# Designs tried in a protein design run: designed miniproteins, single chains, continued (2). Part 63

Each design is a single chain, and the fold is of that chain. pLDDT is the mean over its residues in the fold that is shown.

## One batch from the design tools (miniprotein)

Design m6314
Fold by ESMFold2-Fast:
Structure m6314 (fold): chain A 83 residues (1-83)
Amino acid sequence: DPEALKEEIERDDKLFEESEKLLRENAPWLSPEQLERLIELQKKARDAYIKALLTTDEEEREKYRQEVLEAGREVHRLLDEAK
């Protein structure tokens, strides 16, 4: 259902924007460089997730899934280093 997929992407966009706003407002202990890196990783994970939803190739889908997981691991590492 193309309309359902479009609505899901639009909801994810709003959740991402809210997450970015909350992070900027509630993580003053992050340096500007760490904050921008975290936002970049979240955008990378989101882009890979969308590509995984749109691809019909199982091999490409797995590559995008791995990109999402790797971005998640980097986010955890960045947050741990910022303590």
Scores: mean pLDDT 74

Design m6315
Fold by ESMFold2-Fast:
Structure m6315 (fold): chain A 57 residues (1-57)
Amino acid sequence: AELSRQLREVHEALNRGEISPEEAIARARELAKQIPDPVVARVVLAEVERLAAELAR
């Protein structure tokens, strides 16, 4: 639950422009390493990467 909350906070901060796309990706990668389910970790990381790419347009 706390990991999901932290990942959501990163996603929301990136969406609001409070952090850079590269910082969001770096934070998400570190948090994803702590997720026990590798499939869930991969999906979360891909979601942050997609949002980062959209903001970099």
Scores: mean pLDDT 74

Design m6316
Fold by ESMFold2-Fast:
Structure m6316 (fold): chain A 73 residues (1-73)
Amino acid sequence: MEEEIEAALKRLVETVKEAFELLDKSGNVSSEDVAKLIAEILRAVGYLLEGDVEQANEEIDRLKKLAEEIAKK
């Protein structure tokens, strides 16, 4: 359990870093887009605090997809 939570947390941190690097390279980012990314980050953190690694990983996957969609604008 602890090792799975640590792995998910590391994945979350890496995904957040990659997401913001994508946004920094994109000229088409709004405050609303940033707010949506922060909401997904907070959801993933919430699940990790509850020990729900499966749901946390699903939210991390959604965060990655959202960042890619924003970067394509």
Scores: mean pLDDT 80

Design m6317
Fold by ESMFold2-Fast:
Parts: C-alpha cells; sequence; structure tokens
Structure m6317 (fold): chain A 64 residues (1-64)
C-alpha cells in the first residue's frame, strides 16, 4: 500500500460526498507518511468541512 493510493482514495471519496470516508483515507496516508504535507492539508480541509476545527488545526500545524 502506497501513500499516494490512499490519497487518491480520499480524493475519490470527497468527490462522492463521503467526507468521513475521505478523512479516514487521508488519516491512513498520514499514518504511513507523517510528513506527507498534501495528505495533512487534505485531512485538515475535510475535518473542517465536518465541523472538527480542533482536528483541522492539528493537521495544519503538522503540515507547517
Amino acid sequence: IKVVSLRMLGLAREEEGDLKGALEAYEEAVKLDPEDKLSLLRAAEVAEKLGDLELAKEYREKAA
């Protein structure tokens, strides 16, 4: 399993409107590569859309 595959899964789930599933895919990508800034920023954006502003802030801080 590669980080890019999990990121693509997250993007596909976002496109389908499955924001919770998208966040789960991005979180798995971050677990495999904690320094993947793209997955961190996408996780932050999806968390914010779900109303979890604290989780979104945490991921943005890790991406900085």
Scores: mean pLDDT 81

Design m6318
Fold by ESMFold2-Fast:
Structure m6318 (fold): chain A 81 residues (1-81)
Amino acid sequence: LYEEGLKLMKEGVELYKKGDYETAANKFIEAAKLFEQSGKYDVAATAYRLAAIAYEKAGNTQKAESMRKKADELAEKARAS
């Protein structure tokens, strides 16, 4: 799970650099889900933050805001653990 999440993060970064922001955001979300399943809430929050940045670059403000909220919730959960 964790290693698969790291691979998806790398793919997302490469897509972001190429300007494929919406696909990059989807890769970051998939990575975040795998990190959540692994109990790695801090890195999952980071992955959702990156998805928010990618959606904002794609012009999708609503999805970006949704991802920021998810990241904040997971960051709080990581602090409580």
Scores: mean pLDDT 84

Design m6319
Fold by ESMFold2-Fast:
Structure m6319 (fold): chain A 60 residues (1-60)
Amino acid sequence: SAKEIKEKIVKFIEENKDLSIEEIKELLQKEFEEEIRKKVNADEGDEISLAALEELEKLV
């Protein structure tokens, strides 16, 4: 679900909080883009994408 993806993104940020925001964004793009794409092919695609974008927006 979108909530599950959001929680994974938050945990990833927490585990990498010693990195700069720029580095965290780049790692999130690389790590979660594929997982988001896999779930976008499922019924929850739009909801998952919105949750991921919401978390990325918080890094700005």
Scores: mean pLDDT 62

Design m6320
Fold by ESMFold2-Fast:
Structure m6320 (fold): chain A 64 residues (1-64)
Amino acid sequence: SDRERALALLDELSALAAEAEAAGDLERAVELSMAVIGIAVLLSHGDYAEAVARGEAALARAEA
């Protein structure tokens, strides 16, 4: 479901943000943390499809 996918993306992006902070990549850590906050807001509003779309876009940028 979109809700389950959005929650999985939230967890993955949170882990990547923590890794970036530990590595001293503060710009990457901030970008990933902002994506996490945005997804959490969309989840709280029930906008699961939009949460998935934003999470997948953030993950693709993080992997580039």
Scores: mean pLDDT 85

Design m6321
Fold by ESMFold2-Fast:
Structure m6321 (fold): chain A 57 residues (1-57)
Amino acid sequence: MVDPKRLEAEVLIALGRMAYSLGDKELALKLFEEAAEIGKEFPELKKEAEELIEEIK
């Protein structure tokens, strides 16, 4: 069974990537920051979100 918090973090990362592709860097950063906070129980997701924040900052 998939953890709902894990799924939420994965969705936020996907939405952040989409926002960035549409040119909304500010929204993308907010979504990745929220994904990192929600995904903090999942080291791989937190790391991915933090790397994306650093990449687009």
Scores: mean pLDDT 81

Design m6322
Fold by ESMFold2-Fast:
Structure m6322 (fold): chain A 92 residues (1-92)
Amino acid sequence: MTPGEVAVALLEVLLESVEEYVKKHPNLTPESKEYVERLKRLLEEAREKREAGTLTPEEARRLIEEAQRLARAVAGADAGKVEEALSTLVPT
């Protein structure tokens, strides 16, 4: 896989995990919902840059790091479950 393909795949799994968390926790604050929307925008940005051929390894890393920060902000104490999902895509 190219770095761009890996980044999009990681962002898709991260977003899916966060959306599943949101479905199980309907009483989330407006701030947490804002973080989910930002995560969706990051995935869309990554896809657009991949299609345009402008998604560099550095940009992919930045998008993943930002997405991980947003996921932790949404999940709080359950952030470890989101991180576990990411680890499944990156075998040691």
Scores: mean pLDDT 70

Design m6323
Fold by ESMFold2-Fast:
Structure m6323 (fold): chain A 55 residues (1-55)
Amino acid sequence: EEEKKKIFEYLKEKIKKEGLKLGRPKEVIEESAEPLAKKITEELEEMGIGLKDLE
């Protein structure tokens, strides 16, 4: 659904930004960010947490 997709994209970008800030290689961050963002998005959905709760 639309909100779940927005949460996923938000988390993916946050993970990438924080990883780059910590000096991790871009390729490693890009490979790990999507799976991690998907996992967190699914858990947030199960807990009933929406995008508004993250901002």
Scores: mean pLDDT 74

Design m6324
Fold by ESMFold2-Fast:
Structure m6324 (fold): chain A 70 residues (1-70)
Amino acid sequence: LKEEIEKLIKKAEELLEKAKKKNDKLSAEIAEDVIERLKKALEIKDEEELKQIIEEAKADIKNIEEQLKE
């Protein structure tokens, strides 16, 4: 789970950088929120809670990718 969270953080950081370059404030805000949630998740010990956070983050990342389509 920690490895999966780390990969999602990196993906969200890449999307944040793209959003900032495009001046897409909405996508940047969502990406920042996803990064913050995933970083907080690294402190959580409950595996089921972690899985829920990971699934929600994946959905948000997919939505940001759709918004930032190139």
Scores: mean pLDDT 79

Design m6325
Fold by ESMFold2-Fast:
Structure m6325 (fold): chain A 62 residues (1-62)
Amino acid sequence: SDNDKYEELDKLVLELLELMEKLSESEQEKIKKEVEDFLKKETDINKIIEYLQKLIEKIQSL
């Protein structure tokens, strides 16, 4: 596997988790469910990275 892509994925997951800690419990639960539902349908690491980047940007824009 491309180790650089997994390192980017790990970094994005950590950034998302740090951002989520600043949100309300209900917002955290909603985001967690949306991510879980996405990951059940998508196995392509490039698409997962793109999804997480967009999600982080959306949360940061709040």
Scores: mean pLDDT 82

Design m6326
Fold by ESMFold2-Fast:
Structure m6326 (fold): chain A 73 residues (1-73)
Amino acid sequence: MMEEYRRMAERMALSMAASGFSPEEAGRFTKAVLLSKGVPEEEAEELARYAEEVAREAQEDPELMAERIKKLN
């Protein structure tokens, strides 16, 4: 289900951003993980771009990152 994978991508992106990884690295890692779980290439690429955007936003606004992490878990 795309919604479940989108939440997974967001959690991974926020975790990687908090660990100092670049937005591009967060996207690449998210794509690799999703492909390993059997997500089709097209959907994995879309979610990887979403993860990259989330990581970029989190790094530009650290308070937003803290709020997103808190709300996810």
Scores: mean pLDDT 79

Design m6327
Fold by ESMFold2-Fast:
Structure m6327 (fold): chain A 55 residues (1-55)
Amino acid sequence: SKKKKFIEDVKKLIEELRAQGKTPEEMLRELKKLYKKYNDKVGIESVEINLEQLR
């Protein structure tokens, strides 16, 4: 499903951005761009959860 693919893409992007030393705020901006691309409101919730896990 598009939803499952979006979640996997989010996970991969977070791992890549963490490896690059990006801040949670920078990661949030990139994840919001991905969310808009997929037009999936679930992306906002996933971004919030991922930022909390990174703290």
Scores: mean pLDDT 66

Design m6328
Fold by ESMFold2-Fast:
Structure m6328 (fold): chain A 69 residues (1-69)
Amino acid sequence: SNEEQLRKNLEAAIEAAKNGDSAAAIRGIEDALKLETNPERIKLLEEALEALKAGDYEKAVELLEKALE
């Protein structure tokens, strides 16, 4: 299902961000954004992308974990 694939993409993005792999984390979030229709979750994912671009991996992980709730 799209929800299962979205979860997998977000879990992969969290792991990548925890490992400092911004390219993999960004890809996971971008793939999740293609499947996501919930506006609150879209906002969290967009904020996580901006945190990664700023080098704030801790903030990105926090936002991605909120998106999984």
Scores: mean pLDDT 84

Design m6329
Fold by ESMFold2-Fast:
Structure m6329 (fold): chain A 86 residues (1-86)
Amino acid sequence: SMELKKEIEELEEKIKEIEEKIKELEEKIKKLKEEVEKLKKDPNADKEKIEKLEEEIKKLELEIGILEGLIGIYRGIINILKEKLK
């Protein structure tokens, strides 16, 4: 069915967009973790700034987890649709 092939294509496209967003979030987390490590080595470091950065990291990690879950759902749907094409 052409309709099933189109649905698979659209879901694969959505997965690619989510994977790109995850990569952007992972890069942001990496930079924030590097900043936290630098601040922790300074005995005069602002603890409030460290806590805010760690909270931001946790929020981004949660967002990645949600996005990974969504990819799993879309991959599951694609597999079902691919079986219907056989």
Scores: mean pLDDT 89

Design m6330
Fold by ESMFold2-Fast:
Structure m6330 (fold): chain A 60 residues (1-60)
Amino acid sequence: SSEEVQRQRRELQEALKRLWELTQRYNKTGTEEDKKEVEEALREVAELGRRLQRVEAEAS
């Protein structure tokens, strides 16, 4: 399970970087298209975070 936790942590870190980049783009453009990309990235981060918490809890 340690390898699985490390993999999920890396996936979450990648998703957070993507969210940051998309947020910077939206701040420059102000478009609804870019806003939707940010909202989608936020949902992905939330889902990955929930999965990581569940795996860490089950490992206890």
Scores: mean pLDDT 84

Design m6331
Fold by ESMFold2-Fast:
Structure m6331 (fold): chain A 72 residues (1-72)
Amino acid sequence: MLLEKDPTSKEAADKLYEEGLEAFKEGKYDEAIEKYEKAIEIYKAAGLKPTEYLEYEVNLGLALIKKAVSKL
């Protein structure tokens, strides 16, 4: 079983989240969504508490809303 004791996995997720935030700010909502989803999956795999990645899930939801609105 893979151990959750890998700081680099969390660091990778943190980088993806930061990249997602920048993409969101640039109006690249599809890219932001992809980055947030990847970051959340890594956090879940790393065994982080829901409270530690709730912010990322909220930002994912916001990016999805922005993408939907941008089509109008």
Scores: mean pLDDT 76

Design m6332
Fold by ESMFold2-Fast:
Formats: sequence, C-alpha cells, structure tokens
Structure m6332 (fold): chain A 67 residues (1-67)
Amino acid sequence: HMSLAEEVARALALLESGEEFKGKPLTKDYIASLSLEERKELARWVAEKAGTSLDVAYAVVQAYAES
C-alpha cells in the first residue's frame, strides 16, 4: 500500500517531470489553462502513470494549477 504522502509526491513528480500531455509540456501555465474536464482527464493520466488513486491525482492537479 502506497501512503498518501507517497501518492502526492509521485503525482507531483510526474507533473514536474517534463512529460508531455496531448503534445504540450506539463507546465503550471498549461495546466492552469485547462478546463475542469481537461484537468479531470489529466488526473486520470497522472493516476495511471504514477500509480496513484484518481482522487489524489485530481487533488494534486488542482493544487498545482492554483498554486
């Protein structure tokens, strides 16, 4: 079982990894430009790649966009 802190760290690391989402690099500005539905889609992608729960991935995506 991965701890909540580990899930948050993995999701955040993926958002900061230089990975691309839909052909654009993941930056705070790009993520902030996404609609709510697009952020949910990004959260699903993060959860799959980072191995986190969807709820944690979504919370991290939203926090990153709003920071």
Scores: mean pLDDT 81

Design m6333
Fold by ESMFold2-Fast:
Structure m6333 (fold): chain A 63 residues (1-63)
Amino acid sequence: MSLDELIEEFAKGKKTLTREQAIEVLESRGISRELAQNLIDSFLDEKTLTKQQVRQLVALAGV
């Protein structure tokens, strides 16, 4: 599944993802839950993430 398809699936038709949905996208790409949570917490203090922010986090994690 492509990153964009995965993001759309977890977003469930919404323009943004919850922090939990963003963690699930990162985990689906092989990033541990602890690392995903740390990346979100250190990079963003927002309650929701845009699809572009989720793409940036995946790129930052090197996957």
Scores: mean pLDDT 76

Design m6334
Fold by ESMFold2-Fast:
Formats: structure tokens, sequence, C-alpha cells
Structure m6334 (fold): chain A 60 residues (1-60)
């Protein structure tokens, strides 16, 4: 499904675990933007880049 594709692409691009990628996606989908930002920054990920990538994959 699309969620699995997003999780796999996040893992490949950022070298993060599946559980971390899944948590990031869940926080974004639930509108928990501040929590998503904190988790992204802890993993060296820019929130805007993360959001753009997720939206790009969803549009495919």
Amino acid sequence: GIDEKIIEELQKKYGISRSTARKMLELLENGKIEEAKKLAEENGIDLNELIDLVNLIKSE
C-alpha cells in the first residue's frame, strides 16, 4: 500500500528504522506537526523536506 511505500522510501533516504519511519508518518497523518518536527530533527531530517517527500509519494 501507499503507507508501506512511504515507510520504505523514508528508510532508504534517511537510514532510519522501519518503526521510526512509521511513527513519523503516523504523527503527520494525525496532524501532530510539532511532535513530527521533533522526531524528524532528532534523526537529522528537515520537516519541510519530509512533508514534500510524503506528498510526492502519495501523488504517484
Scores: mean pLDDT 84

Design m6335
Fold by ESMFold2-Fast:
Structure m6335 (fold): chain A 58 residues (1-58)
Amino acid sequence: GKRELILRLIGLKLRKIGLELDIELNKDDPEKVEELKKEIEELEREIERLEEELERLG
């Protein structure tokens, strides 16, 4: 239901913050930064999909 979608969305947004911090901590490792950026891009796509679903639910 709507509550479960909201809780999942919060969890995904918190994970995104964690990945952004990991990028900052790994600035000297370009390969790791590229991998983390790809994970953030995939996570952003999932967040967008869930936000669209929540908007449809009202």
Scores: mean pLDDT 86

Design m6336
Fold by ESMFold2-Fast:
Structure m6336 (fold): chain A 80 residues (1-80)
Amino acid sequence: APPTAAQRAATEAKIRAAVDELVALAREWGASEEEIEAVRAMREGLLAVADRRGVLTEIRVSVTLDADGVPVVEIEMRFA
């Protein structure tokens, strides 16, 4: 069955919180406003994925630096 309006609102809230967390981390790392806007633009892409997969139950975001100092961003989404 398609997600209910309440489930859709919960999905949007979870995705917004995850993107806001990434924006906060990017600002702490000295990212430019252009880079921050690129992070904010990810919200629409994540919502489009959720629309195709079902009811979003969990979203996790992690950012680490690899051995070369390159940021590695992982986003894990779980669906019912």
Scores: mean pLDDT 77

Design m6337
Fold by ESMFold2-Fast:
Structure m6337 (fold): chain A 65 residues (1-65)
Amino acid sequence: DEEEIKAIEEAIKNNPEEVIKALEDLYKKGLISKEEYEEIVKLIREGKYEEAAKKILELREKILS
């Protein structure tokens, strides 16, 4: 939801490298694809934090389902 997206967006803004590292760990564990990892990293690098946060939430929901 919007509240969760905002929380993730704030985490990215505060420390983008920590978020990228967490995504790399998920990729290495086989929980997300290389394509999903690269797409979100690109969004973070381009400063598209809200779009990156939405993708992270989608992945979290997919992993939990």
Scores: mean pLDDT 83

Design m6338
Fold by ESMFold2-Fast:
Structure m6338 (fold): chain A 58 residues (1-58)
Amino acid sequence: KKLEIAKEIKELRDEAGLSNKELAELVGVSVSTVTNALNTESSLKTMEELLKRLKAAL
């Protein structure tokens, strides 16, 4: 589940042409939060919230 969410975040980031820093600014989190989520080092809830915010911002 975490791997699927991380993959979807990466796909949306790449399709939008965003860096991890730009992604973090767009969704209102730190760059470290984005990096940890993409490495599946965050809780499932944090990753789901990040994906939800990203989809809402795009």
Scores: mean pLDDT 81

Design m6339
Fold by ESMFold2-Fast:
Structure m6339 (fold): chain A 93 residues (1-93)
Amino acid sequence: PSEEQLELDVLAAFALITAAVTKLHAERQGNEKAVELADLISDIAEKAREQGNLEAVQKVLELARELGRAIDSGNQEKLDEIYKRAKELEKEL
């Protein structure tokens, strides 16, 4: 595979794994909003990967990481911010 394709696949895998782990944590906390957001991030990561959009994969990985941190800190305001950014990214795909 090309170096670009390998980077795309690796970053997409990290985004999906991060979102999946975050979803399990959110489910254990009963945080339905965070669960829905993790699912949205997973959908965006898959679409970006299918399109070969490296920039979108990089952006969704950052959203997945921020979601994990927001859940760990109980920051509900940050969940609203991440949701808006995720919806904007989804529209670009």
Scores: mean pLDDT 86

Design m6340
Fold by ESMFold2-Fast:
Structure m6340 (fold): chain A 112 residues (1-112)
Amino acid sequence: SLFDEAGETGDTVTFNLALAELKERHPELRPLIDELMLTLVSDREGLVEAVRRLLLALPREERVPFARAILSLVRKADPSMVRPVAEAILEVAEELGDEELRAVAEEALAAL
């Protein structure tokens, strides 16, 4: 998927294309995806909350690719955001009982 490519590269264009395809697959998530896209360019503090809200709404199979992609993106764009984003992912993983999502967050935090 494009999220897998964005997760490997941290490329903003690839990440935005992955979000556009996610909106086509899950039209009900458009408001959450649009909010996330706005926070990526204008609101660093709102980014953490937008990530949390979208992850809580995503089907299980979309969570890990998205989480890896957003972590890679922020690691490249602003490394100071890796910790707060990873902590938000960990909180969602604990709330949902998602062990694969938890592993992604713990891996990101261990690399700091």
Scores: mean pLDDT 86

Design m6341
Fold by ESMFold2-Fast:
Structure m6341 (fold): chain A 78 residues (1-78)
Amino acid sequence: MKRFEVRVWAPGVRSSDISTVLSYYGCNIVKLETVQEDGKDVFLITVDAPEPMTPDMLEHIIKSELKGEVLECKEVPA
């Protein structure tokens, strides 16, 4: 698996919605936090994804399934 760190602004989305979507795509959530940035609730997600996953693919999944804005998506050392 590859590890990714993602920052998402998705108003009206719950942490359970994020977990459901990412699990459907074979991802395991390592850490999920909510922080307030510039008056917005931003999700900070650390996730393990299967080897063929790329940052662009993960960003597309989040944008299409959660209707959220991806502020950052990067692969990190596991």
Scores: mean pLDDT 81

Design m6342
Fold by ESMFold2-Fast:
Structure m6342 (fold): chain A 61 residues (1-61)
Amino acid sequence: MKEEIERKIKELEEERERILREGEEKVKENENNPSLAAAIYAATQIEVIGLEIDIELLKKS
């Protein structure tokens, strides 16, 4: 049970890191368009927050 939860947490942490990297790359690609870059950053942060909530819930379960 504990190892299964730890594996799931690791998977979510890996997904979070991937989303952050992809979001950062997209922001850099759109550095000449501040409004679009800001929108991409906001979307990335929303996805990351969702994953962090899921990780925290698993740690408490």
Scores: mean pLDDT 82

Design m6343
Fold by ESMFold2-Fast:
Structure m6343 (fold): chain A 72 residues (1-72)
Amino acid sequence: MEKEVEKFREEAEKALIEAGASEELAREVAEELARAQEAVRRAEAAGAPEEELEAARRAAQETIARAAERVA
């Protein structure tokens, strides 16, 4: 569980650096993205309804969009 979140964070950080973000900004934003992904996983583990899972996934997508705005 935590290992998969860490892998996602590392992949997000790499993608942000490739997009032109500084290492500091990429790390900060990647951590925010990893937290959003962890929220989705927690909802899945808790057996949340499909609607709640979809809402969590949407929130994660919005976090990605805001991250892109911070990098641009």
Scores: mean pLDDT 75

Design m6344
Fold by ESMFold2-Fast:
Structure m6344 (fold): chain A 61 residues (1-61)
Amino acid sequence: SHMEKEKLMEEAVKKALEMVKNGESGVEALRKMGEELRKAGLSEEQVKEAVARAHEELLRS
């Protein structure tokens, strides 16, 4: 459902931010996040949106 996909995106963003906080590079965290979301069946548009959200949060840090 749309609600379930939004939760997957939010969780993936949180995981990517935590990975960077724990010493992963931003590039690798965003790459792994994108692969996880694609495997979960999200569209390329939804993957791009989630990656953009995480990228913006990383730039604010």
Scores: mean pLDDT 83

Design m6345
Fold by ESMFold2-Fast:
Structure m6345 (fold): chain A 102 residues (1-102)
Amino acid sequence: SELEEINRLTATLLRITGLSWELGLPDEIQQELNKLARESLEVGELLVEILEKILEMKKAPEEEKKKLAEEIRKELEKLLKEGKISEKIYEELLKIIDEILA
Protein backbone atom coordinates (compact mmCIF):
# COMPACT_ATOMS: atom_id res chain seq x y z
CA SER A 1 0.00 0.00 0.00
CA GLU A 2 1.33 3.44 -1.03
CA LEU A 3 -0.23 5.09 2.06
CA GLU A 4 1.39 2.47 4.32
CA GLU A 5 4.81 3.14 2.69
CA ILE A 6 4.35 6.94 3.08
CA ASN A 7 3.43 6.46 6.77
CA ARG A 8 6.49 4.21 7.33
CA LEU A 9 8.79 6.73 5.58
CA THR A 10 7.42 9.64 7.66
CA ALA A 11 7.92 7.65 10.90
CA THR A 12 11.45 6.64 9.79
CA LEU A 13 12.47 10.24 8.96
CA LEU A 14 11.13 11.54 12.30
CA ARG A 15 12.93 8.76 14.21
CA ILE A 16 16.25 9.39 12.37
CA THR A 17 15.96 13.11 13.26
CA GLY A 18 15.21 12.40 16.95
CA LEU A 19 17.94 9.77 17.35
CA SER A 20 20.51 11.95 15.52
CA TRP A 21 19.72 14.80 17.94
CA GLU A 22 20.02 12.49 21.01
CA LEU A 23 23.39 11.14 19.73
CA GLY A 24 24.70 14.62 18.80
CA LEU A 25 25.27 13.82 15.12
CA PRO A 26 26.37 16.79 12.93
CA ASP A 27 23.64 18.42 10.78
CA GLU A 28 25.43 17.26 7.59
CA ILE A 29 25.28 13.63 8.74
CA GLN A 30 21.60 13.99 9.75
CA GLN A 31 20.84 15.31 6.23
CA GLU A 32 22.69 12.38 4.59
CA LEU A 33 20.82 9.83 6.78
CA ASN A 34 17.47 11.44 5.82
CA LYS A 35 18.50 11.36 2.13
CA LEU A 36 19.36 7.64 2.35
CA ALA A 37 15.97 6.91 3.99
CA ARG A 38 14.15 8.82 1.20
CA GLU A 39 16.10 6.88 -1.46
CA SER A 40 15.40 3.52 0.27
CA LEU A 41 12.85 2.94 3.02
CA GLU A 42 14.52 -0.41 3.90
CA VAL A 43 17.91 1.33 4.35
CA GLY A 44 16.23 4.06 6.42
CA GLU A 45 14.63 1.46 8.71
CA LEU A 46 18.01 -0.32 9.12
CA LEU A 47 19.63 3.03 10.00
CA VAL A 48 16.95 3.63 12.67
CA GLU A 49 17.75 0.18 14.17
CA ILE A 50 21.49 0.96 14.20
CA LEU A 51 20.98 4.42 15.80
CA GLU A 52 18.66 2.85 18.42
CA LYS A 53 21.34 0.22 19.21
CA ILE A 54 23.98 2.97 19.58
CA LEU A 55 21.67 4.82 22.00
CA GLU A 56 21.04 1.56 23.95
CA MET A 57 24.82 0.97 24.07
CA LYS A 58 25.32 4.50 25.51
CA LYS A 59 22.84 3.67 28.33
CA ALA A 60 24.13 0.09 28.89
CA PRO A 61 26.37 -1.07 31.77
CA GLU A 62 30.11 -0.82 30.96
CA GLU A 63 30.43 -4.66 30.79
CA GLU A 64 27.83 -4.84 27.96
CA LYS A 65 29.06 -1.80 25.92
CA LYS A 66 31.95 -3.67 24.22
CA LYS A 67 29.67 -6.54 23.09
CA LEU A 68 27.03 -4.12 21.76
CA ALA A 69 29.75 -2.06 20.01
CA GLU A 70 31.06 -5.21 18.23
CA GLU A 71 27.52 -6.12 17.04
CA ILE A 72 26.89 -2.56 15.75
CA ARG A 73 30.30 -2.41 13.99
CA LYS A 74 29.51 -5.68 12.15
CA GLU A 75 26.14 -4.28 10.98
CA LEU A 76 27.83 -1.04 9.79
CA GLU A 77 30.54 -3.01 7.92
CA LYS A 78 27.83 -5.06 6.17
CA LEU A 79 25.93 -1.91 5.10
CA LEU A 80 29.16 -0.29 3.83
CA LYS A 81 30.12 -3.47 1.88
CA GLU A 82 26.61 -3.59 0.34
CA GLY A 83 26.90 0.10 -0.70
CA LYS A 84 23.90 1.06 1.48
CA ILE A 85 25.85 3.73 3.41
CA SER A 86 28.77 6.01 2.46
CA GLU A 87 32.25 5.83 4.03
CA LYS A 88 31.46 9.22 5.63
CA ILE A 89 28.36 7.85 7.45
CA TYR A 90 30.33 4.71 8.42
CA GLU A 91 33.25 6.74 9.87
CA GLU A 92 30.99 9.19 11.78
CA LEU A 93 28.95 6.37 13.40
CA LEU A 94 32.15 4.49 14.34
CA LYS A 95 33.45 7.74 15.89
CA ILE A 96 30.33 8.01 18.10
CA ILE A 97 30.75 4.35 19.17
CA ASP A 98 34.43 4.93 20.04
CA GLU A 99 33.54 8.10 22.03
CA ILE A 100 30.95 6.11 24.05
CA LEU A 101 33.58 3.43 24.82
CA ALA A 102 36.23 6.00 25.87
Scores: mean pLDDT 87

Design m6346
Fold by ESMFold2-Fast:
Parts: C-alpha cells; sequence; structure tokens
Structure m6346 (fold): chain A 69 residues (1-69)
C-alpha cells in the first residue's frame, strides 16, 4: 500500500530529525523521493535537510539530497 509506505517515510524522517541524525534523515528523504518524487511533504523535508546540512558544513549530505530533488 503506497499510503502506508508514504506514512512510514514521514515517520522515519520525523524521528531522524528529532534525534539530530541529519545523515540518516537525508538517506530516508532520498529513498522517499525515489518512490514519491512529487510528494510535497517529502520534498519539503528534503529541502530542510539540505539547508541544515549546508549550514552545518556537511556538503556531502547536502549534495546527496539536492541530487534527489
Amino acid sequence: DKEVRLALYIIQLTIAKKYGDLKGAAEVAVEGLKEFPDDPLIREYAREIAEMAKKNGDEETAKLVEEAL
């Protein structure tokens, strides 16, 4: 069920963000974008993660997410 998989990605992104796992959040966002490329919430989370990575000097994580957007 696509709806259940979408919800799972959103939950994983929320947990990773809460625990400060920016790299883990980025990996989940990339996988979510592969399955749901046009989902506005996953795209919004991905943009936030890329911006936070840039602010932290983590160019590799930012590039990973930006390439998927």
Scores: mean pLDDT 80

Design m6347
Fold by ESMFold2-Fast:
Structure m6347 (fold): chain A 95 residues (1-95)
Amino acid sequence: GGGEGLAKEAGELAQKAGLIALKEGAEKGALPLAIAAALLGAGAQFLSKRDVKTAAEDAIAAGELAVEAGKLAGSEEAIELGEEAIKLGEEAYKK
């Protein structure tokens, strides 16, 4: 179903956003939020086949953490990917 694929993609985008924020902003205080976003995004990918609703919720939370980490890092790419993760996670939750 469409919800599983969207939740997985949202988790992948949140993980990628977290890793970019980590690379660009670790020295700017982004480290804890960036790591949290990457780990939670990875977890959402794992859950996408087992519990789509929880995977979607975790992907949204990971995307929000990635946006905050991206702001600290000054990374527009991390912010944009985090925002896309939130949107796809919200779509997955509605399915």
Scores: mean pLDDT 87

Design m6348
Fold by ESMFold2-Fast:
Structure m6348 (fold): chain A 65 residues (1-65)
Amino acid sequence: KEIELDAFEGIAQIQMHVVGGASVRVEGDTIVIRVKEMTPEIEEAIKLLEERAKKLGFKLEVELE
């Protein structure tokens, strides 16, 4: 579905913006983002993805490594 491709593209963009290598994976209907440290920049990127995920019916979860 078009909206799934858009979500995947957004995930890739967020990973590029997160310095230090965040890991992102999709499990069923949940998008999981793992970050080493929560910074303001990472938080902003997550906020954008969360809005998209909700529109798609996905859940977003953030984990600290």
Scores: mean pLDDT 65

Design m6349
Fold by ESMFold2-Fast:
Structure m6349 (fold): chain A 69 residues (1-69)
Amino acid sequence: MAPLEVSPEDLARMTPEQRKAVAEGARTLARETGDPRFEELAKRIEQGDPEAGVEALRRMAEYQRARLA
């Protein structure tokens, strides 16, 4: 299984609309898992923080990967 690599530079190039979609994904996981860190990251992503977006995507991918293990 190849690792998914998303850099802050990649997210910095995303449109606000694309970042909002990522934030919505993180919020969905926050509500399903009860993990407040996802909700906190979603808010930071909406502020246009690419580092928060990278962190959220990594945690989301890790969460999904763990469920498939």
Scores: mean pLDDT 70

Design m6351
Fold by ESMFold2-Fast:
Structure m6351 (fold): chain A 78 residues (1-78)
Amino acid sequence: SSISKEKNNETDEEKKKLIENVFESLRERAEELGLKEALETIERLKKEASLNVPEFIAKALIAIGAIFDEELKKRKAK
């Protein structure tokens, strides 16, 4: 085969899978709570995160958490 296993992309592939699972869990939570804005934001950040460095992915997850918190506050306030 013409593929080398000495490349760093193998570890990145595993990290990508873990991140993918996290986004799936967040999406399921958002669906259960009926958070439409959170769902849209998760979809967008998921695509953007795939094009950026791992640090951005971590920040994206934090941002999604903040959206959940804001939405829950709105639901309690009304």
Scores: mean pLDDT 65

Design m6352
Fold by ESMFold2-Fast:
Structure m6352 (fold): chain A 61 residues (1-61)
Amino acid sequence: GSTELVGVTPEQEAELRRGRELVRNAKTREEVAKGIGLTLRAIGDALDAHLEKLRKEKEAA
């Protein structure tokens, strides 16, 4: 399948989109902070998964 973003899973992509929507629609700073926290967690998980995939591909090459 095609990579939509940085090689993230559909589940991680959905969480990232949700977090971004929460930040965009937030009307208070507290709501923004919560949305950012969720987004950062999703990005961290996606980055780790992408690095692991790259490592495995390089090892197989």
Scores: mean pLDDT 72

